# Designed miniproteins, single chains, continued (2): the designs that were tried, part 42

Each design is a single chain, and the fold is of that chain. pLDDT is the mean over its residues in the fold that is shown.

## One batch from the design tools (miniprotein)

Design m5444
Fold by ESMFold2-Fast:
Structure m5444 (fold): chain A 95 residues (1-95)
Amino acid sequence: MTLEELIKLLAERLKTLSEEQQLQLIGRAINLSDGLMYQNHDNPKKRDAVLKARDLILNLFISVQNNEPIVIPELTPEAEEVAKEIILELLQWID
């Protein structure tokens, strides 16, 4: 699946969840990205990719909660792959 397809799928699934379940997913997204940041402590380029992916996903949660349009920023290929991995993990957890 493309990043755009995964973002759309996650956004639609988030709309069906309770506020408590959405907060649990936000916590999971933060923990997953923090783990990746820690593993890449000495690699600034990889850390930047993880930060960009985290920002995208957290902004997605905020946009869905506030009924605002979802904006997909320009990402590096590394940031896009990190975002895809996190979104896939979140989608599996929602089930």
Scores: mean pLDDT 83

Design m5445
Fold by ESMFold2-Fast:
Structure m5445 (fold): chain A 62 residues (1-62)
Amino acid sequence: SVGERVDRLIKELGEEVRKKSSQTTADNFERTLRRLARVTPVELRVQAIESMRPSAELLAEI
């Protein structure tokens, strides 16, 4: 389902942030992504979360 794909992607991006930054930063990022998913139409949710991948990479770099 779209919900399963979205949840998996959020966990994947959050894990990248956690590995290179902190658990607190990762948890806050995942919360932001879940909020984004809830306000986005179902057909666009995966694309919206994927669009946040550069932000995850920047947070992981810091």
Scores: mean pLDDT 81

Design m5446
Fold by ESMFold2-Fast:
Structure m5446 (fold): chain A 70 residues (1-70)
Amino acid sequence: APLSDEQRAELSAFTKEVAKQIPEEELDKLNDVGVAVVLGRFDLARELVESLNAPEEVKQKILDFIDSLK
């Protein structure tokens, strides 16, 4: 199911905060994670997170956030 307006606002705020914690070259992939989540493609979103060049604690934070939305 598509995300609610509240969930989309939470995703936007979360993505902006996480963007400060990853390399600039990974921002496009972080955007792709957000798009996958909005479309309800949670398995694709997890695969994209696993492929991010980011600290493991940041990747785990993103995975926990995605799991909170399903």
Scores: mean pLDDT 81

Design m5447
Fold by ESMFold2-Fast:
Structure m5447 (fold): chain A 85 residues (1-85)
Amino acid sequence: MEEEFEKLAEELADVNVEENRIKLLALLYAAYLEEEPPEKIDLESAMELARKAALKLLKEMGKSEEEIKEAEKEHEELKEKLLKR
């Protein structure tokens, strides 16, 4: 438990700023979803956690199914653009 946090902090210190931010965002989204973060955190897994977190938030806010479906489409378009690089 404590060793895992220290290991994560050490890994983040040695990685470039963008990769560190991706890992931190993925951990934040996983915590919001009350899910365990994936063992491998990359841009794709971070984007998937962001999608789940956004859907949970919209659903809790009482947004319509149509609004939620539109948000999912926007997320897929963004994901495709980012992963195609």
Scores: mean pLDDT 69

Design m5448
Fold by ESMFold2-Fast:
Structure m5448 (fold): chain A 86 residues (1-86)
Amino acid sequence: SDALRAELLELIREYLRSRGVSEETIDTVVDLLEGILRGELSPAEALAKVNAIREGLSDELYEEVLTLLAAAVGDPERAIALLRAA
């Protein structure tokens, strides 16, 4: 649902801000996730966004963010519950 997606994206923004991620990198992460959830990303667009995220983050935080994105794509409701508990 649009409401579920909006909640997930906002919780991810708040999580990334709490980790000291720049607003530019947060926007790229959120755009990537929204595009995946909507099915609206070409492979080239997805790769470009992943590369931009990689450049904006430390190695450790990059791995954490990719794990979070994979979890959010696989089970958005569970990801919301986990982010709310943090």
Scores: mean pLDDT 84

Design m5449
Fold by ESMFold2-Fast:
Structure m5449 (fold): chain A 83 residues (1-83)
Amino acid sequence: SQEWIDRALEELERALERARQAGDEETASLIEQAIEALKNLDLDSAISYAEQALKRAQQAGDDETADLVRAAITYLEKAKQLM
């Protein structure tokens, strides 16, 4: 569903901005890869990169970025179930 894809993209873009502001280049790079995969409608790759970004944000103690990425993963999984 386009609605779930759009919601996932919004959360990933917010997560990217926060990771960049925090100077977390590794998490930012993973989020950028998730966004690129999502724009190509590669939901499996988007979920994989987002899960890696979530793990990195959690290890860094960045709860705000982690929460945004977690929301995006939920929306991506819903989009995949409806395709």
Scores: mean pLDDT 87

Design m5450
Fold by ESMFold2-Fast:
Structure m5450 (fold): chain A 98 residues (1-98)
Amino acid sequence: VVRKPGGRVTIEVSGTRDDAVSIAAKAVQIAQELGYTITDIRISGKKVVLEFPTIEDAIAVAEKVQAWAKEEGLDVKISLDEEGQKLYDERQAAEAAA
C-alpha cells in the first residue's frame, strides 16, 4: 500500500538535435555528481525526457541543467511532472524571497 511517485523532466531545446544530445550527456554527468540515478533517458529530435526515482532528484538535476544551458547560450524549455512542478514553484518562490 506504500506508493512512491517517480519524477520526470522534459527538456526541449530551440537549437539542433546535437544540442539535445549535449543536454542529455550533461544531465548524466550532473546526476552522477549529485549521486542520483536516471532510470530512463529518451531523445526525440530536440526533446530530451529524463526519468528519476523521485521528484526531488528530477528537480535538482533540472535546475543544474538549466544553469548549464544558460552558460552555453542554449534556450531550453523545462517541464516537470505535476507534483514536481508544484515543488519547483514553491522552491523558486522561497528563493525569490524578499
Scores: mean pLDDT 73

Design m5451
Fold by ESMFold2-Fast:
Structure m5451 (fold): chain A 78 residues (1-78)
Amino acid sequence: SRAEFDELLEKLQAEIERYIAQLKAQHPDKAAALDALLAKYQAGMAAILASDLSVAEKIAAATALHRAFATEVLALEQ
């Protein structure tokens, strides 16, 4: 269902928040940059959840957002 899908995205967002908190503890010099990336990701996911897009379009948008976020996080770890 749409509600079940939206709940899944919220749970994935919470997991990412936890992961970023761990990275900030390990890399305090990168904390501000990690916070900015997390805020950008959270805003993007909130927009997708609030949108009147189909489930398929929401999945595509969330996948693209997640890939962009992962690429930016990996760049900070190099």
Scores: mean pLDDT 82

Design m5452
Fold by ESMFold2-Fast:
Structure m5452 (fold): chain A 60 residues (1-60)
Amino acid sequence: MKVEKAKEAFKKHLENTDVSKTPLETLERAVKALADIYGMTDEEREELIKYAKEIYEKNK
């Protein structure tokens, strides 16, 4: 549940963000912070980071 909601929020954010101007390191940090705030497991955090990186790479 938390991962799915985080993925949707992140996807919507990226749709309205100029990803070409956003450093990947900044993206990773934001994802990790979100995972920590939501109390995600290490596996859920890894899944969210992977998802964010894939979208970032495809939309840059």
Scores: mean pLDDT 71

Design m5453
Fold by ESMFold2-Fast:
Structure m5453 (fold): chain A 67 residues (1-67)
Amino acid sequence: SEEKQKAIEELKKRYEEEKQRVGDLMTEAVRKMKENPEEGRKLLDEAVQRAVEASKKYKEEIEKINK
């Protein structure tokens, strides 16, 4: 249906936006590691976790919409 297709497109858009934010965090984390390695590693771990969670959420939400 058009409604399901629109919902999937919106979800794709939000997933792409989150990937961009995660990419920015990874870039900041790498820079931060040179100044404060402990804080840089925490930011990198956060970015990785956000990426994993975003991917899982995206797949789960697509499955729900397709029901």
Scores: mean pLDDT 85

Design m5454
Fold by ESMFold2-Fast:
Structure m5454 (fold): chain A 90 residues (1-90)
Amino acid sequence: SIADLIAQMHELIAQLGTLVPPELYEQLRETLKRLETAIENKDVIEITKEAMRFMGLLVEIYLLARKKKDEELIKLVDQLSEVLSQLLRS
């Protein structure tokens, strides 16, 4: 369900909280909250905008993970990307 996918995204973001700068953690949390609101409102334009913003943050974290050679962080980003993709196909 959509609720299960959103719950998975929250759990994955919580795991990132120890591995990423606080500012990126807060931006991910805020963007997910805005995405949840857009989904509730069935606002396709806002869903697209917030999903694109979320993906941009994931790219930023992926580049950080590569620079740090942090394989666990790369795995978490890949998992978040997969769950987001499933959410958007729902």
Scores: mean pLDDT 86

Design m5455
Fold by ESMFold2-Fast:
Structure m5455 (fold): chain A 93 residues (1-93)
Amino acid sequence: SIYKELLERLLRAHEMDDEEIAELLEELKKYAPEAEFVASLSPERLRILMSVVNGKMSLDEAMKKLGLSLNELIGAVLAVIGDILTLELLASK
C-alpha cells in the first residue's frame, strides 16, 4: 500500500535530510491529500515536529527552533498526529 510506505517514511522523517523530506512531501500531496497539515509544512518544520513526536526533541527546544508558543506547538504536534492516524486508517483498507 502506498499509504503504508508514506506512513513509514513520515515516522522516520526526523532522521531525513531536507531533500528526502521534500520528496516525501511531494508524494504526500500527490497520493495522500488527506494528510493536509503535514503536506503544508517545510522540510525543516516537519523534521522538528517529527523529532518532538518521536521523543527526540523537547517541547522547549522545538518552541525555540520554530518560533512558536507552547499552545501553537501543541496544536502543530496534534495536527501531525492526526495526519499519522489518517494514514494508518487509509493503510488498513
Scores: mean pLDDT 89

Design m5456
Fold by ESMFold2-Fast:
Structure m5456 (fold): chain A 97 residues (1-97)
Amino acid sequence: AVEEAAKAKTVEEAKAIIEENLSGRIREKAINILEKYVAKNPKGVIKPEELVPLIVKHFGISEETAREIAEKYAGPDGLLTPGQAAAVLIEAARIAY
């Protein structure tokens, strides 16, 4: 399920996978984080160091755990695509709840 999220190529596909895997307020938080980060990044990729603080703030997991999840899904260049960012957000939400 989470591994399938990492394969999403577009922001819309990434949002759809979050909607399938998360519900309620946690789904809204995950989608809001994804949309804000994609909108600010001109290359459509997200740096783990930009995502980790939001995961800590909104999901309440440790910075160490959030970094480990982000690194697990990051590409060879160390960056997260929208799908990889969705996978990070889904896994972080499942650990938090």
Scores: mean pLDDT 75

Design m5457
Fold by ESMFold2-Fast:
Structure m5457 (fold): chain A 83 residues (1-83)
Amino acid sequence: MSPALQQEMDYGSLEVGYASYSVSYRRAGDEKKKYEYLAKLYLAAAATHRAAGAAGQISAERAQADVEANLKLAEKYAKLVEE
């Protein structure tokens, strides 16, 4: 009902979509596209955790830690796309 809860639901839906694309490209043998969608997945996960913190579902400290962890994973997979 809050805007933050709606954002958490919206970003959570993007996570599911990007995870599905990553699996599809893995099955197709397209390793670069697999990593591209993994990077997008972790960026969406970071946004979901930020929104969850704003909605009060997790603490602000936990939200910040989870955002930082997911952004590091997104950067890791984005670099694999460039290689």
Scores: mean pLDDT 81

Design m5458
Fold by ESMFold2-Fast:
Structure m5458 (fold): chain A 112 residues (1-112)
Amino acid sequence: SAQQEELLEQIEREIRLLMNRIRIYAALISDMAEFQAEVAVAVDEFAARLKAIIQKYLPAKYQPQALAILDDTVARIRAVLASSTDKEVAIQQIQAVLLEGYEKLKKLIEES
């Protein structure tokens, strides 16, 4: 449906914006702790926006499962960030986690 396509496009845009923001921080912030702190804020802002998008476009009966996928994805990103000593490795692992989360959300949305 048009609503499913719009929802997926908005999720894809938010993921692209988050990854671009993380890459900019990696380029500009030399201190690992500062990088981790700024990325954590960006991830929280991403999660809040994605939650609002899901609540706006996805039927209420599917929202709990979608929000659970989002919460799991955010928790996994935070675990990667907390354990990482290398920015490039962290970026690659965060991208992989986001891709897996996106595929789970996409499957759920297409079934709705």
Scores: mean pLDDT 91

Design m5459
Fold by ESMFold2-Fast:
Structure m5459 (fold): chain A 88 residues (1-88)
Amino acid sequence: SAELEKQIAEIAEEIVAELLPEAEEAYEKYKDDKEKLAAINRELLERAWRRFFERARALLEEAGDEAALARLDELEARWEAVRAAALA
């Protein structure tokens, strides 16, 4: 539904708003240390994705949207596979 899609977008916006200041501070502090910046950005992206999947899952479970939950689980599995490959 349009309302559910809006709520999912709001979850994403809230997560970005919470993490963006930390990313900006890290960039200003470590702009000349590419390895440190890469490590911080990787950790921030991992936190963002984990928070998104957690909050989106809770919302979709309350809505009873089993099809959307199945799609979310597929996306999370794909993200975990890419993350695992990148760390290998």
Scores: mean pLDDT 85

Design m5460
Fold by ESMFold2-Fast:
Formats: sequence, structure tokens, C-alpha cells
Structure m5460 (fold): chain A 94 residues (1-94)
Amino acid sequence: MPKITVYTRQVGDKIEFAVAVDGEIVAVGEISEEDGVYIATVYVPESSPLSREEVIEIVKELLKSLGLPEPKEVKIETVTGGDGSRFDKITLIA
């Protein structure tokens, strides 16, 4: 199984995170709170070795490790960057 590592840092009122596979960053995201609701957003490039389901499980484990509530809703959107690159934007609402 490839080594999956999650890096986190506090930036103001947000928690930024990066998901790495064998030391290479393959997804980036942030966790924010609004009116007692926690929102985790992660961007996964189409070239990522991780499936959407694997990324969702990684983010759920991250939320659990931070003592945050379990997500009640998951939204997936495909977004295009300014350079034409495509990303899955996955939003978990807890």
C-alpha cells in the first residue's frame, strides 16, 4: 500500500491540509467553521492516483483526528483552473 501522509497547518481561523502519496502532494484542502458548521473542501486533480472515495475517507479520518464532527453531507463538483487543468472539488459538511 502506498504511504499516505496528511500535513496540516493553522492559518488564521482555517486549517489548511495537503495529502501526499509517497511524499508527493496529490490533493490540497482547507477546513473552516461558519456558524458552528465545519466545512472541509479538498481539490483533487484528474491526474491524482487517489480516487474520490479514497480522498473522502482520508478527509473523514482527518476530521475525526482533529475531534471534529462526522460529515453529514458530501458534495462533488468538477472545476476547471485558469490553465485548463481539471479538478474534483469535494466539500464535506459536518
Scores: mean pLDDT 83

Design m5461
Fold by ESMFold2-Fast:
Structure m5461 (fold): chain A 91 residues (1-91)
Amino acid sequence: MGIELLTGKLEESIKLLKKAVEIVKNDGDIEEAEKLIKEGIDIFNEVKETVERAGLSSLPPVQELFKKYSEEIKKLIEEYKKILEEKKKKE
């Protein structure tokens, strides 16, 4: 498996999380946003498990890739939670 396939799946995860953040920022459907968050996390976890099962997790390029995307995913999830909390306080 090329690193490009791993990157593609991780980019898909980020795209879903960014869309969820955009939905909650625009007072959209919270249930849709929550579903996108779950899908994004599931894709990331599936890619991580696949890489570990294949014995690729020890390769430096793979480790750097996961570090970069895990940091971005954490930031997006934190932003999502913060927006939801701020909106609940205004009601």
Scores: mean pLDDT 80

Design m5462
Fold by ESMFold2-Fast:
Structure m5462 (fold): chain A 90 residues (1-90)
Amino acid sequence: MEEKEKLVKEAIKELRRASYLAFQKGLAHVALLFNQAVKYAEEYLKTGDEELLRKALDLARQASQIAEENGDTEVAEHARKAAELLEKAL
């Protein structure tokens, strides 16, 4: 449980960085996806509901793909790191 919590907290950190970078680059809809993923991950830390963690993972993967398609490899990298951490927590 402590191990999973640590992974999710690190994923939230990566998602927040990705959201900030996306916002600064004018990728508003990508930033919104990251912000929604953060909300689901934070709710998971309160409830332990793994369905919320799966939703966060799905959003992180979607945001990573959109960032790559827009040529924003830096945002996509942070999203991929977050997705890997969330997947390990499942």
Scores: mean pLDDT 85

Design m5463
Fold by ESMFold2-Fast:
Order: structure tokens, then sequence, then C-alpha cells
Structure m5463 (fold): chain A 76 residues (1-76)
């Protein structure tokens, strides 16, 4: 499977939009599950990726976690 930077960015944006949509619907448990599934998928890719790409993906996961918490705060 060709792991391009465009593919990784597209996956991140799709997960981000899905989390935002689920939070708007007050489906917090489903949004958390989407985040966990993305984190697991990314971690499975780590052995096949250079350290620089691993760090980038780890930061993207942390950004999604922060986004989820921020969206929850804005709803309340």
Amino acid sequence: MELSEEYLKKEYEEVKKKIEDLVKQEKYEEAEEVLKEYEEKVKKLYPYLPPETQEKLEKEIEELKKLFEELKKKKE
C-alpha cells in the first residue's frame, strides 16, 4: 500500500470531520470510538513509517484529542 503524505492527511481530515459531526449530534461515545479506531490504525502503521512520520501522526492524534475536548466544552 502506497502511504503518501496526501493519503495520511486525507485520513486525518476525514476523521476530524467525523468527530465534529458526531459531537454536533451529541454522540460523544461514537466520536470517542472513531478517535480510538484512528489511533489504533495509525499505531499499526508505525513499524512501516520513519520516525519523523510517526511523530507527525502522534501530534495529529493529540490534536484530535484536544479538538474532541474543545468541542465538548463549546457544547456545554
Scores: mean pLDDT 76

Design m5464
Fold by ESMFold2-Fast:
Structure m5464 (fold): chain A 114 residues (1-114)
Amino acid sequence: MEEVIKELSEKYGAKFEPLDVDRPTLYLIDTETKEIIATWLYTGLNAEGNVVLEPLEAGARGGRTEFYDGLNEAIKKALNSSEEEYLEKNEEVAAASAEGAAFVVLPGKKQLEK
């Protein structure tokens, strides 16, 4: 998993790290500038099956936390993927993101201790 995070960081030109022991971290990256626009912690699914995120300070600047169906499904797949599939599922998340920005999903810190 640490190698997966390193490869994602190199691919998007940003330094990613898990911010919570148990909860996955989501970053929104500007694909041109490689700047982190927004950061959230994943807290679960709502009654409608949509991803629920807790915005961090940077996340409050990132705009809407409501995602369209394709991005919700891509994020859910990434969160439930194996270590071997994590890069592929993150590429699906990036492809489902809006033009000029990409979401990146990282596991909780406990997944690095394997």
Scores: mean pLDDT 68

Design m5465
Fold by ESMFold2-Fast:
Structure m5465 (fold): chain A 62 residues (1-62)
Amino acid sequence: SEILEKIRELGDAKNLSKLSIEEALAIAKEVLKFMGVKFSPEQEEKVLKLLEESIEEIKEKY
């Protein structure tokens, strides 16, 4: 699956740091939708927040 391969590439911190925060969050949302992951609204918000914080932290270091 092309999407799964892209997710693996984006899971690498070096590749993730090359994306804008908006681009990375958009990809994360699309991935969650594609995987059919059924989160509660609270869980989805927490996951997106953790991703945003992780992306910002990586960009601050690189």
Scores: mean pLDDT 65

Design m5466
Fold by ESMFold2-Fast:
Structure m5466 (fold): chain A 68 residues (1-68)
Amino acid sequence: SMMEEIFERMERLIEEARRAGLEEFAKQLETMKEIIKKSIEEGLISEENAEVTLEVLERRLEELLRER
């Protein structure tokens, strides 16, 4: 499902952030994952909106890696 794909991508993103030593960003990603999950369950956002948010977070990791 799209939701499973989103959370698998979030987990990979968290792992990459941790491997890069970006502990604060990894912690933020964990928090965002829980917020996204709860928001979808409560009907506050769509899975498609969560996908867009994930794309932004993936680009942010790339930016942080380039700054180091």
Scores: mean pLDDT 82

Design m5467
Fold by ESMFold2-Fast:
Order: structure tokens, then C-alpha cells, then sequence
Structure m5467 (fold): chain A 95 residues (1-95)
């Protein structure tokens, strides 16, 4: 039961370290734990919107990092498409 902001902060650090080739075993274990919590939040109607918003923020952060140094066009397109789909899903939940 982590707070939304704590999950986002940890995920940003893990993603940055993964991209920089610095990902530790402890960070891999933390990522798996966060993935399980996000899946649980998505399965509950009251937390589903929050889970989708976290996924959107993660993809947006990955897009910023990919603009610097990583291959590239196809992965960027996939993340942009994922952000758009998450925006559509969030908007549908607000109706």
C-alpha cells in the first residue's frame, strides 16, 4: 500500500537507472512489487483511474528519456500510442 507519489518517484528512479545500465537486483525486486500493487489498483474500480494515470506518467517519463540516447522510432511510437490510449481510458472513466 504505497502512496501514488511514492510509486511514481520510485518508478522514475528505476527507469532512469535501467536506461543508464545501472539497474540493481533490489531495484528489479522493487519494480516487481510496484507492478503487483498497480495491477491490484487496476482491478479495483475505486483505484483504476489512479492506476491508469500512473501508467501514463511512466510512459511520458520514458519518452523524455528516449529522446536523448536510445533506439528509438518504433519504441517511441509505441509509448506515444500507450499514452494516447491511457488518456482515452481516463477520459472514459470521468464520464
Amino acid sequence: SMKEEEIIEKLKKIIKNAIEGKLSEKEKEELEKIEKELKEWFEKPETRKTALEIHKKIYEYQLKLLNSDLPEEELKKKFEAAVKKLEEAIAALEK
Scores: mean pLDDT 73

Design m5468
Fold by ESMFold2-Fast:
Parts: structure tokens; C-alpha cells; sequence
Structure m5468 (fold): chain A 73 residues (1-73)
């Protein structure tokens, strides 16, 4: 499982990716690709994608009708 510090670091990286590469504030990548982008390959992919699914479930990461993701800020 991820520590609070690892989650905070991954969230900061996700925020940076969406800001830098997002279109209209949305980054059009799969949940798997987002997890792979923000967490190290040394972690199981299920843990990486699980982090992104948790953010979506908690309403902290929002999905549009086109499948893009943005942070709820």
C-alpha cells in the first residue's frame, strides 16, 4: 500500500501533468497510463491504477464525457 507521503507526491505529479499537457484542463489518458505516469514502475501496476481509481471514487479526480481527467480544485 502507498504511504500518505507517496500519495501526496503522486498527486503533485498528476497536478503538474494535467497543468502541462492537459487540453482545457483535462488530460486524455487512461487510468492505467495516469497511474504509470505518477508512480514508480517498482510498484505493482494494480497499486498504480488503484491510486487513480481511489481519486476518482473520492471525487478528487473528475472525468468528462470524452474520457479526460482533471483535478477537483
Amino acid sequence: SLSAEERAAALALLRGLIRTYGVDGYLHLSQEALGDAVLPASLPRSVRVGFIRELVREGRLLRDAAGGYRLAE
Scores: mean pLDDT 82

Design m5469
Fold by ESMFold2-Fast:
Parts: sequence; structure tokens; C-alpha cells
Structure m5469 (fold): chain A 70 residues (1-70)
Amino acid sequence: MEEEEKLMKEIEELTDELIKEVEKKYKNKEMIETIEQQREKMLQAVRDGKLEEAESGIETLREELKEIKS
């Protein structure tokens, strides 16, 4: 429960930051929609108890955020 809340918050924060960076650099609506869909799926994975899948997704989001900020 506590771990699930932490993962969901991290997913929301990372995807919000990624959307902000995409809007700033690319202004690409399709990329933003893709990130929003990924967020929805990852949050659902947490709710379904697929914590390993959610953790893997968070790792990917962190890498994507590093690349876009470069």
C-alpha cells in the first residue's frame, strides 16, 4: 500500500515533468498523448499489483527525462 502510493506519485511526477519538457522543446502533441497513455498504463499496473512492471517503467521514464533535458 505505502509502496504503491510512492510508485504512483513517482510515475505522476516523472510523466508530468516529461510532458512539460516535450511541450517546451518539441511542442509535439502526439508525443504528449503517448506519455499520457504510458502514465495511464503504468498507474493501472500499480493498481493491479504489477510492481516490477511499474518499477521498470519508472526506470525508463527517468532515462527518457535525462535524454530530453540534454
Scores: mean pLDDT 81

Design m5470
Fold by ESMFold2-Fast:
Structure m5470 (fold): chain A 97 residues (1-97)
Amino acid sequence: KIVKIEVSIMAPKSDKEAVEQARKDMNDLAKKMEEEFGAKVKPIVESTAYLPSGQEVVSYTVTIEVKESDAKKVLEAIKNLMESYGYKNIKELPVEE
């Protein structure tokens, strides 16, 4: 089975430096996942949203497709990278063909 892992980084829209850093961090994550694990990484999606607090944020989301047998190892690598960047926002979505 193929597992989809969704990773999102959010930054306040008013903080242009944080937004640019989030974009760079997401590109670095995507590249490392492709190079280290041969993962299929979908194009990074940029979106703007309002948090429940009313704060406007820019969100960068990437979807990483891996075999179920590799999912735990990839999730651990993603968590370690995200922690090194200072972010902790990850979703795992099981995919049925």
Scores: mean pLDDT 74

Design m5471
Fold by ESMFold2-Fast:
Structure m5471 (fold): chain A 61 residues (1-61)
Amino acid sequence: SPLTHMQILKNLYEIAANTSLWLADQAAKNGNDELAQQLRADAQRLQQQIAELEQQIQALS
């Protein structure tokens, strides 16, 4: 169902966002502040997509 597909996609985006944040912390620890900032921006974009999926899930529920 569309709801099941959106829930799976949301979970995958959550994993991707958490991975990007972990990589950002590693980049910062290695002194690569530019890469850390880019990875945090990627995580923010993924979190926006998660919020949009949550709204769509609510609309279909």
Scores: mean pLDDT 89

Design m5472
Fold by ESMFold2-Fast:
Structure m5472 (fold): chain A 93 residues (1-93)
Amino acid sequence: MELSELELLALKLILQILIENGPMPVSELAQQVLDKLESQGVSREEAVEVISLVWARMLADELIKTFLDEKTKTWMAEATEKGIEYLKELEES
């Protein structure tokens, strides 16, 4: 996966949040990643674009998965085993 530094930061944040908190609503995950990127000086507009692009790539590469919680009717996201392994490789380099 060929990512810019900002895209790689967003990817790491998504995986770190999901690993720390477990499966969570897509809306809450998106808000937490946006807030963290903005705290690092990224504009909200740029953060939204980067998150959307990284999200699509992570789904395509099966680093994350989404599912509907039928009880709450909420779209959930979770890190896959592949995603957890990928984050470890990135943190060791």
Scores: mean pLDDT 83

Design m5473
Fold by ESMFold2-Fast:
Structure m5473 (fold): chain A 98 residues (1-98)
Amino acid sequence: MEELKKEAEEIKKKGEEAIKEGNIEKALESAKELIKLALKALEEGDYELAIEFAEEAIKLAEEAKRVAEKEGNKEAALEAEILEGIAGIVLGLAKLLS
């Protein structure tokens, strides 16, 4: 699980940089990668880690949606909303199972 924490930290930084640069595609990709890590943590029974990664994915998706809406990119805003929803489900499952 230590390796997953390091991987998540790198993905989070990449996503935060993408938001600052206005690169919505990279930010959404980072949110997807965080959701995948949350699912891996959930599968391995590390519910605390799954919660952490899911919360980070939600935050990144929310920031990406905000940028997409300001740019008038409805497609990216919808994708961000979907990712936020998926991460929310993963978060809920992790909390239920913890």
Scores: mean pLDDT 86

Design m5474
Fold by ESMFold2-Fast:
Structure m5474 (fold): chain A 75 residues (1-75)
Amino acid sequence: GPLEETRKMSELVHYLAEKLKVPEEHLKAFAVAVAELIPLVGYDKEKALEILSEAVKKVGFDAKALTKEAKKIIE
C-alpha cells in the first residue's frame, strides 16, 4: 500500500544518498531524481546505485541533468 511504497522510497533514497555521499543541499533534488527512476528500475538498491553512480560521475547532482543521464544509462 501507499505506506509501504513510501517506506521503500525513503529507504532507497537514504541508502543511495549515503553510498554516493550526496551533499545535504542536493538531497531534495536527488530524491526527486530517484523517484523518477523507480518506474523504470523498481526498488532495486544495487541496480539504482550502479546507474546513479555513473550518472553522478558524468553530470553531478543537478536534478534535471541527473535524471536525464540516468534515463540514458537505463536505455
Scores: mean pLDDT 80

Design m5475
Fold by ESMFold2-Fast:
Structure m5475 (fold): chain A 80 residues (1-80)
Amino acid sequence: SQAQLEKVEENGKKAREEFLEIAKKLLLEKGLLTEEEFDKMVEEIERTEELPPMTPEEKEALEEAEKIHYEKLKERLAKE
């Protein structure tokens, strides 16, 4: 149904926003990107739907962000 599709899309958008927040914090804390560079990268991804060229260090930081996001989702699920 349309309502089920909309719910899946909303949940996907929220999960993406949560991931981007974690990724931004991690990349900034590691000194790999500035806040401005991160925001520009996100805008580029949204425009092209393609992942920009990334350094190995940036890729590792994003993988760490995915693990942090997964643990956060797991903890939230356990508390609900």
Scores: mean pLDDT 74

Design m5476
Fold by ESMFold2-Fast:
Structure m5476 (fold): chain A 71 residues (1-71)
Amino acid sequence: EEELEFDINVALAEIYLALGDLDEKRGNVEAAIESYEKAKRLAEETVQRFPDSEEARRILQEAEEKIEKLK
């Protein structure tokens, strides 16, 4: 269950990053920030449970960088 939960949370966080990128390209800055913040929350939760996860940390960093650029 924990292992499956990890895989699902990582996949979902990546989906939110992709949605944010799409919204940003469309000029929907507010929607893009919202999607990046959802990716950030999922990645933060995953890093807290699985601190050795390079994948989760990468997603977290990417989401934070995207949010910083748009705020």
Scores: mean pLDDT 82

Design m5477
Fold by ESMFold2-Fast:
Structure m5477 (fold): chain A 80 residues (1-80)
Amino acid sequence: ADKAKAEFDQRIAELEAAAEALPDPEKKEYALELIAILKENFEKMIKSLENDPKALEEETKGALEQIDSFLAWMEEEKAK
């Protein structure tokens, strides 16, 4: 649980830094809202799955893949 949260928190910090670097204020606001939703959903997930380490690991993997997709989108927007 703690390891999964630490990995998620690190990736979220990278995502927040990427969002802060976005030149478009509307896209920055949108990205920060999505990040807040991801944080809330992950906190609910770790609480719900605290007694199921295997399910928590699998769901954390899915969450990290979603974060990677958002990072890719932000890098494309930054390059425009």
Scores: mean pLDDT 78

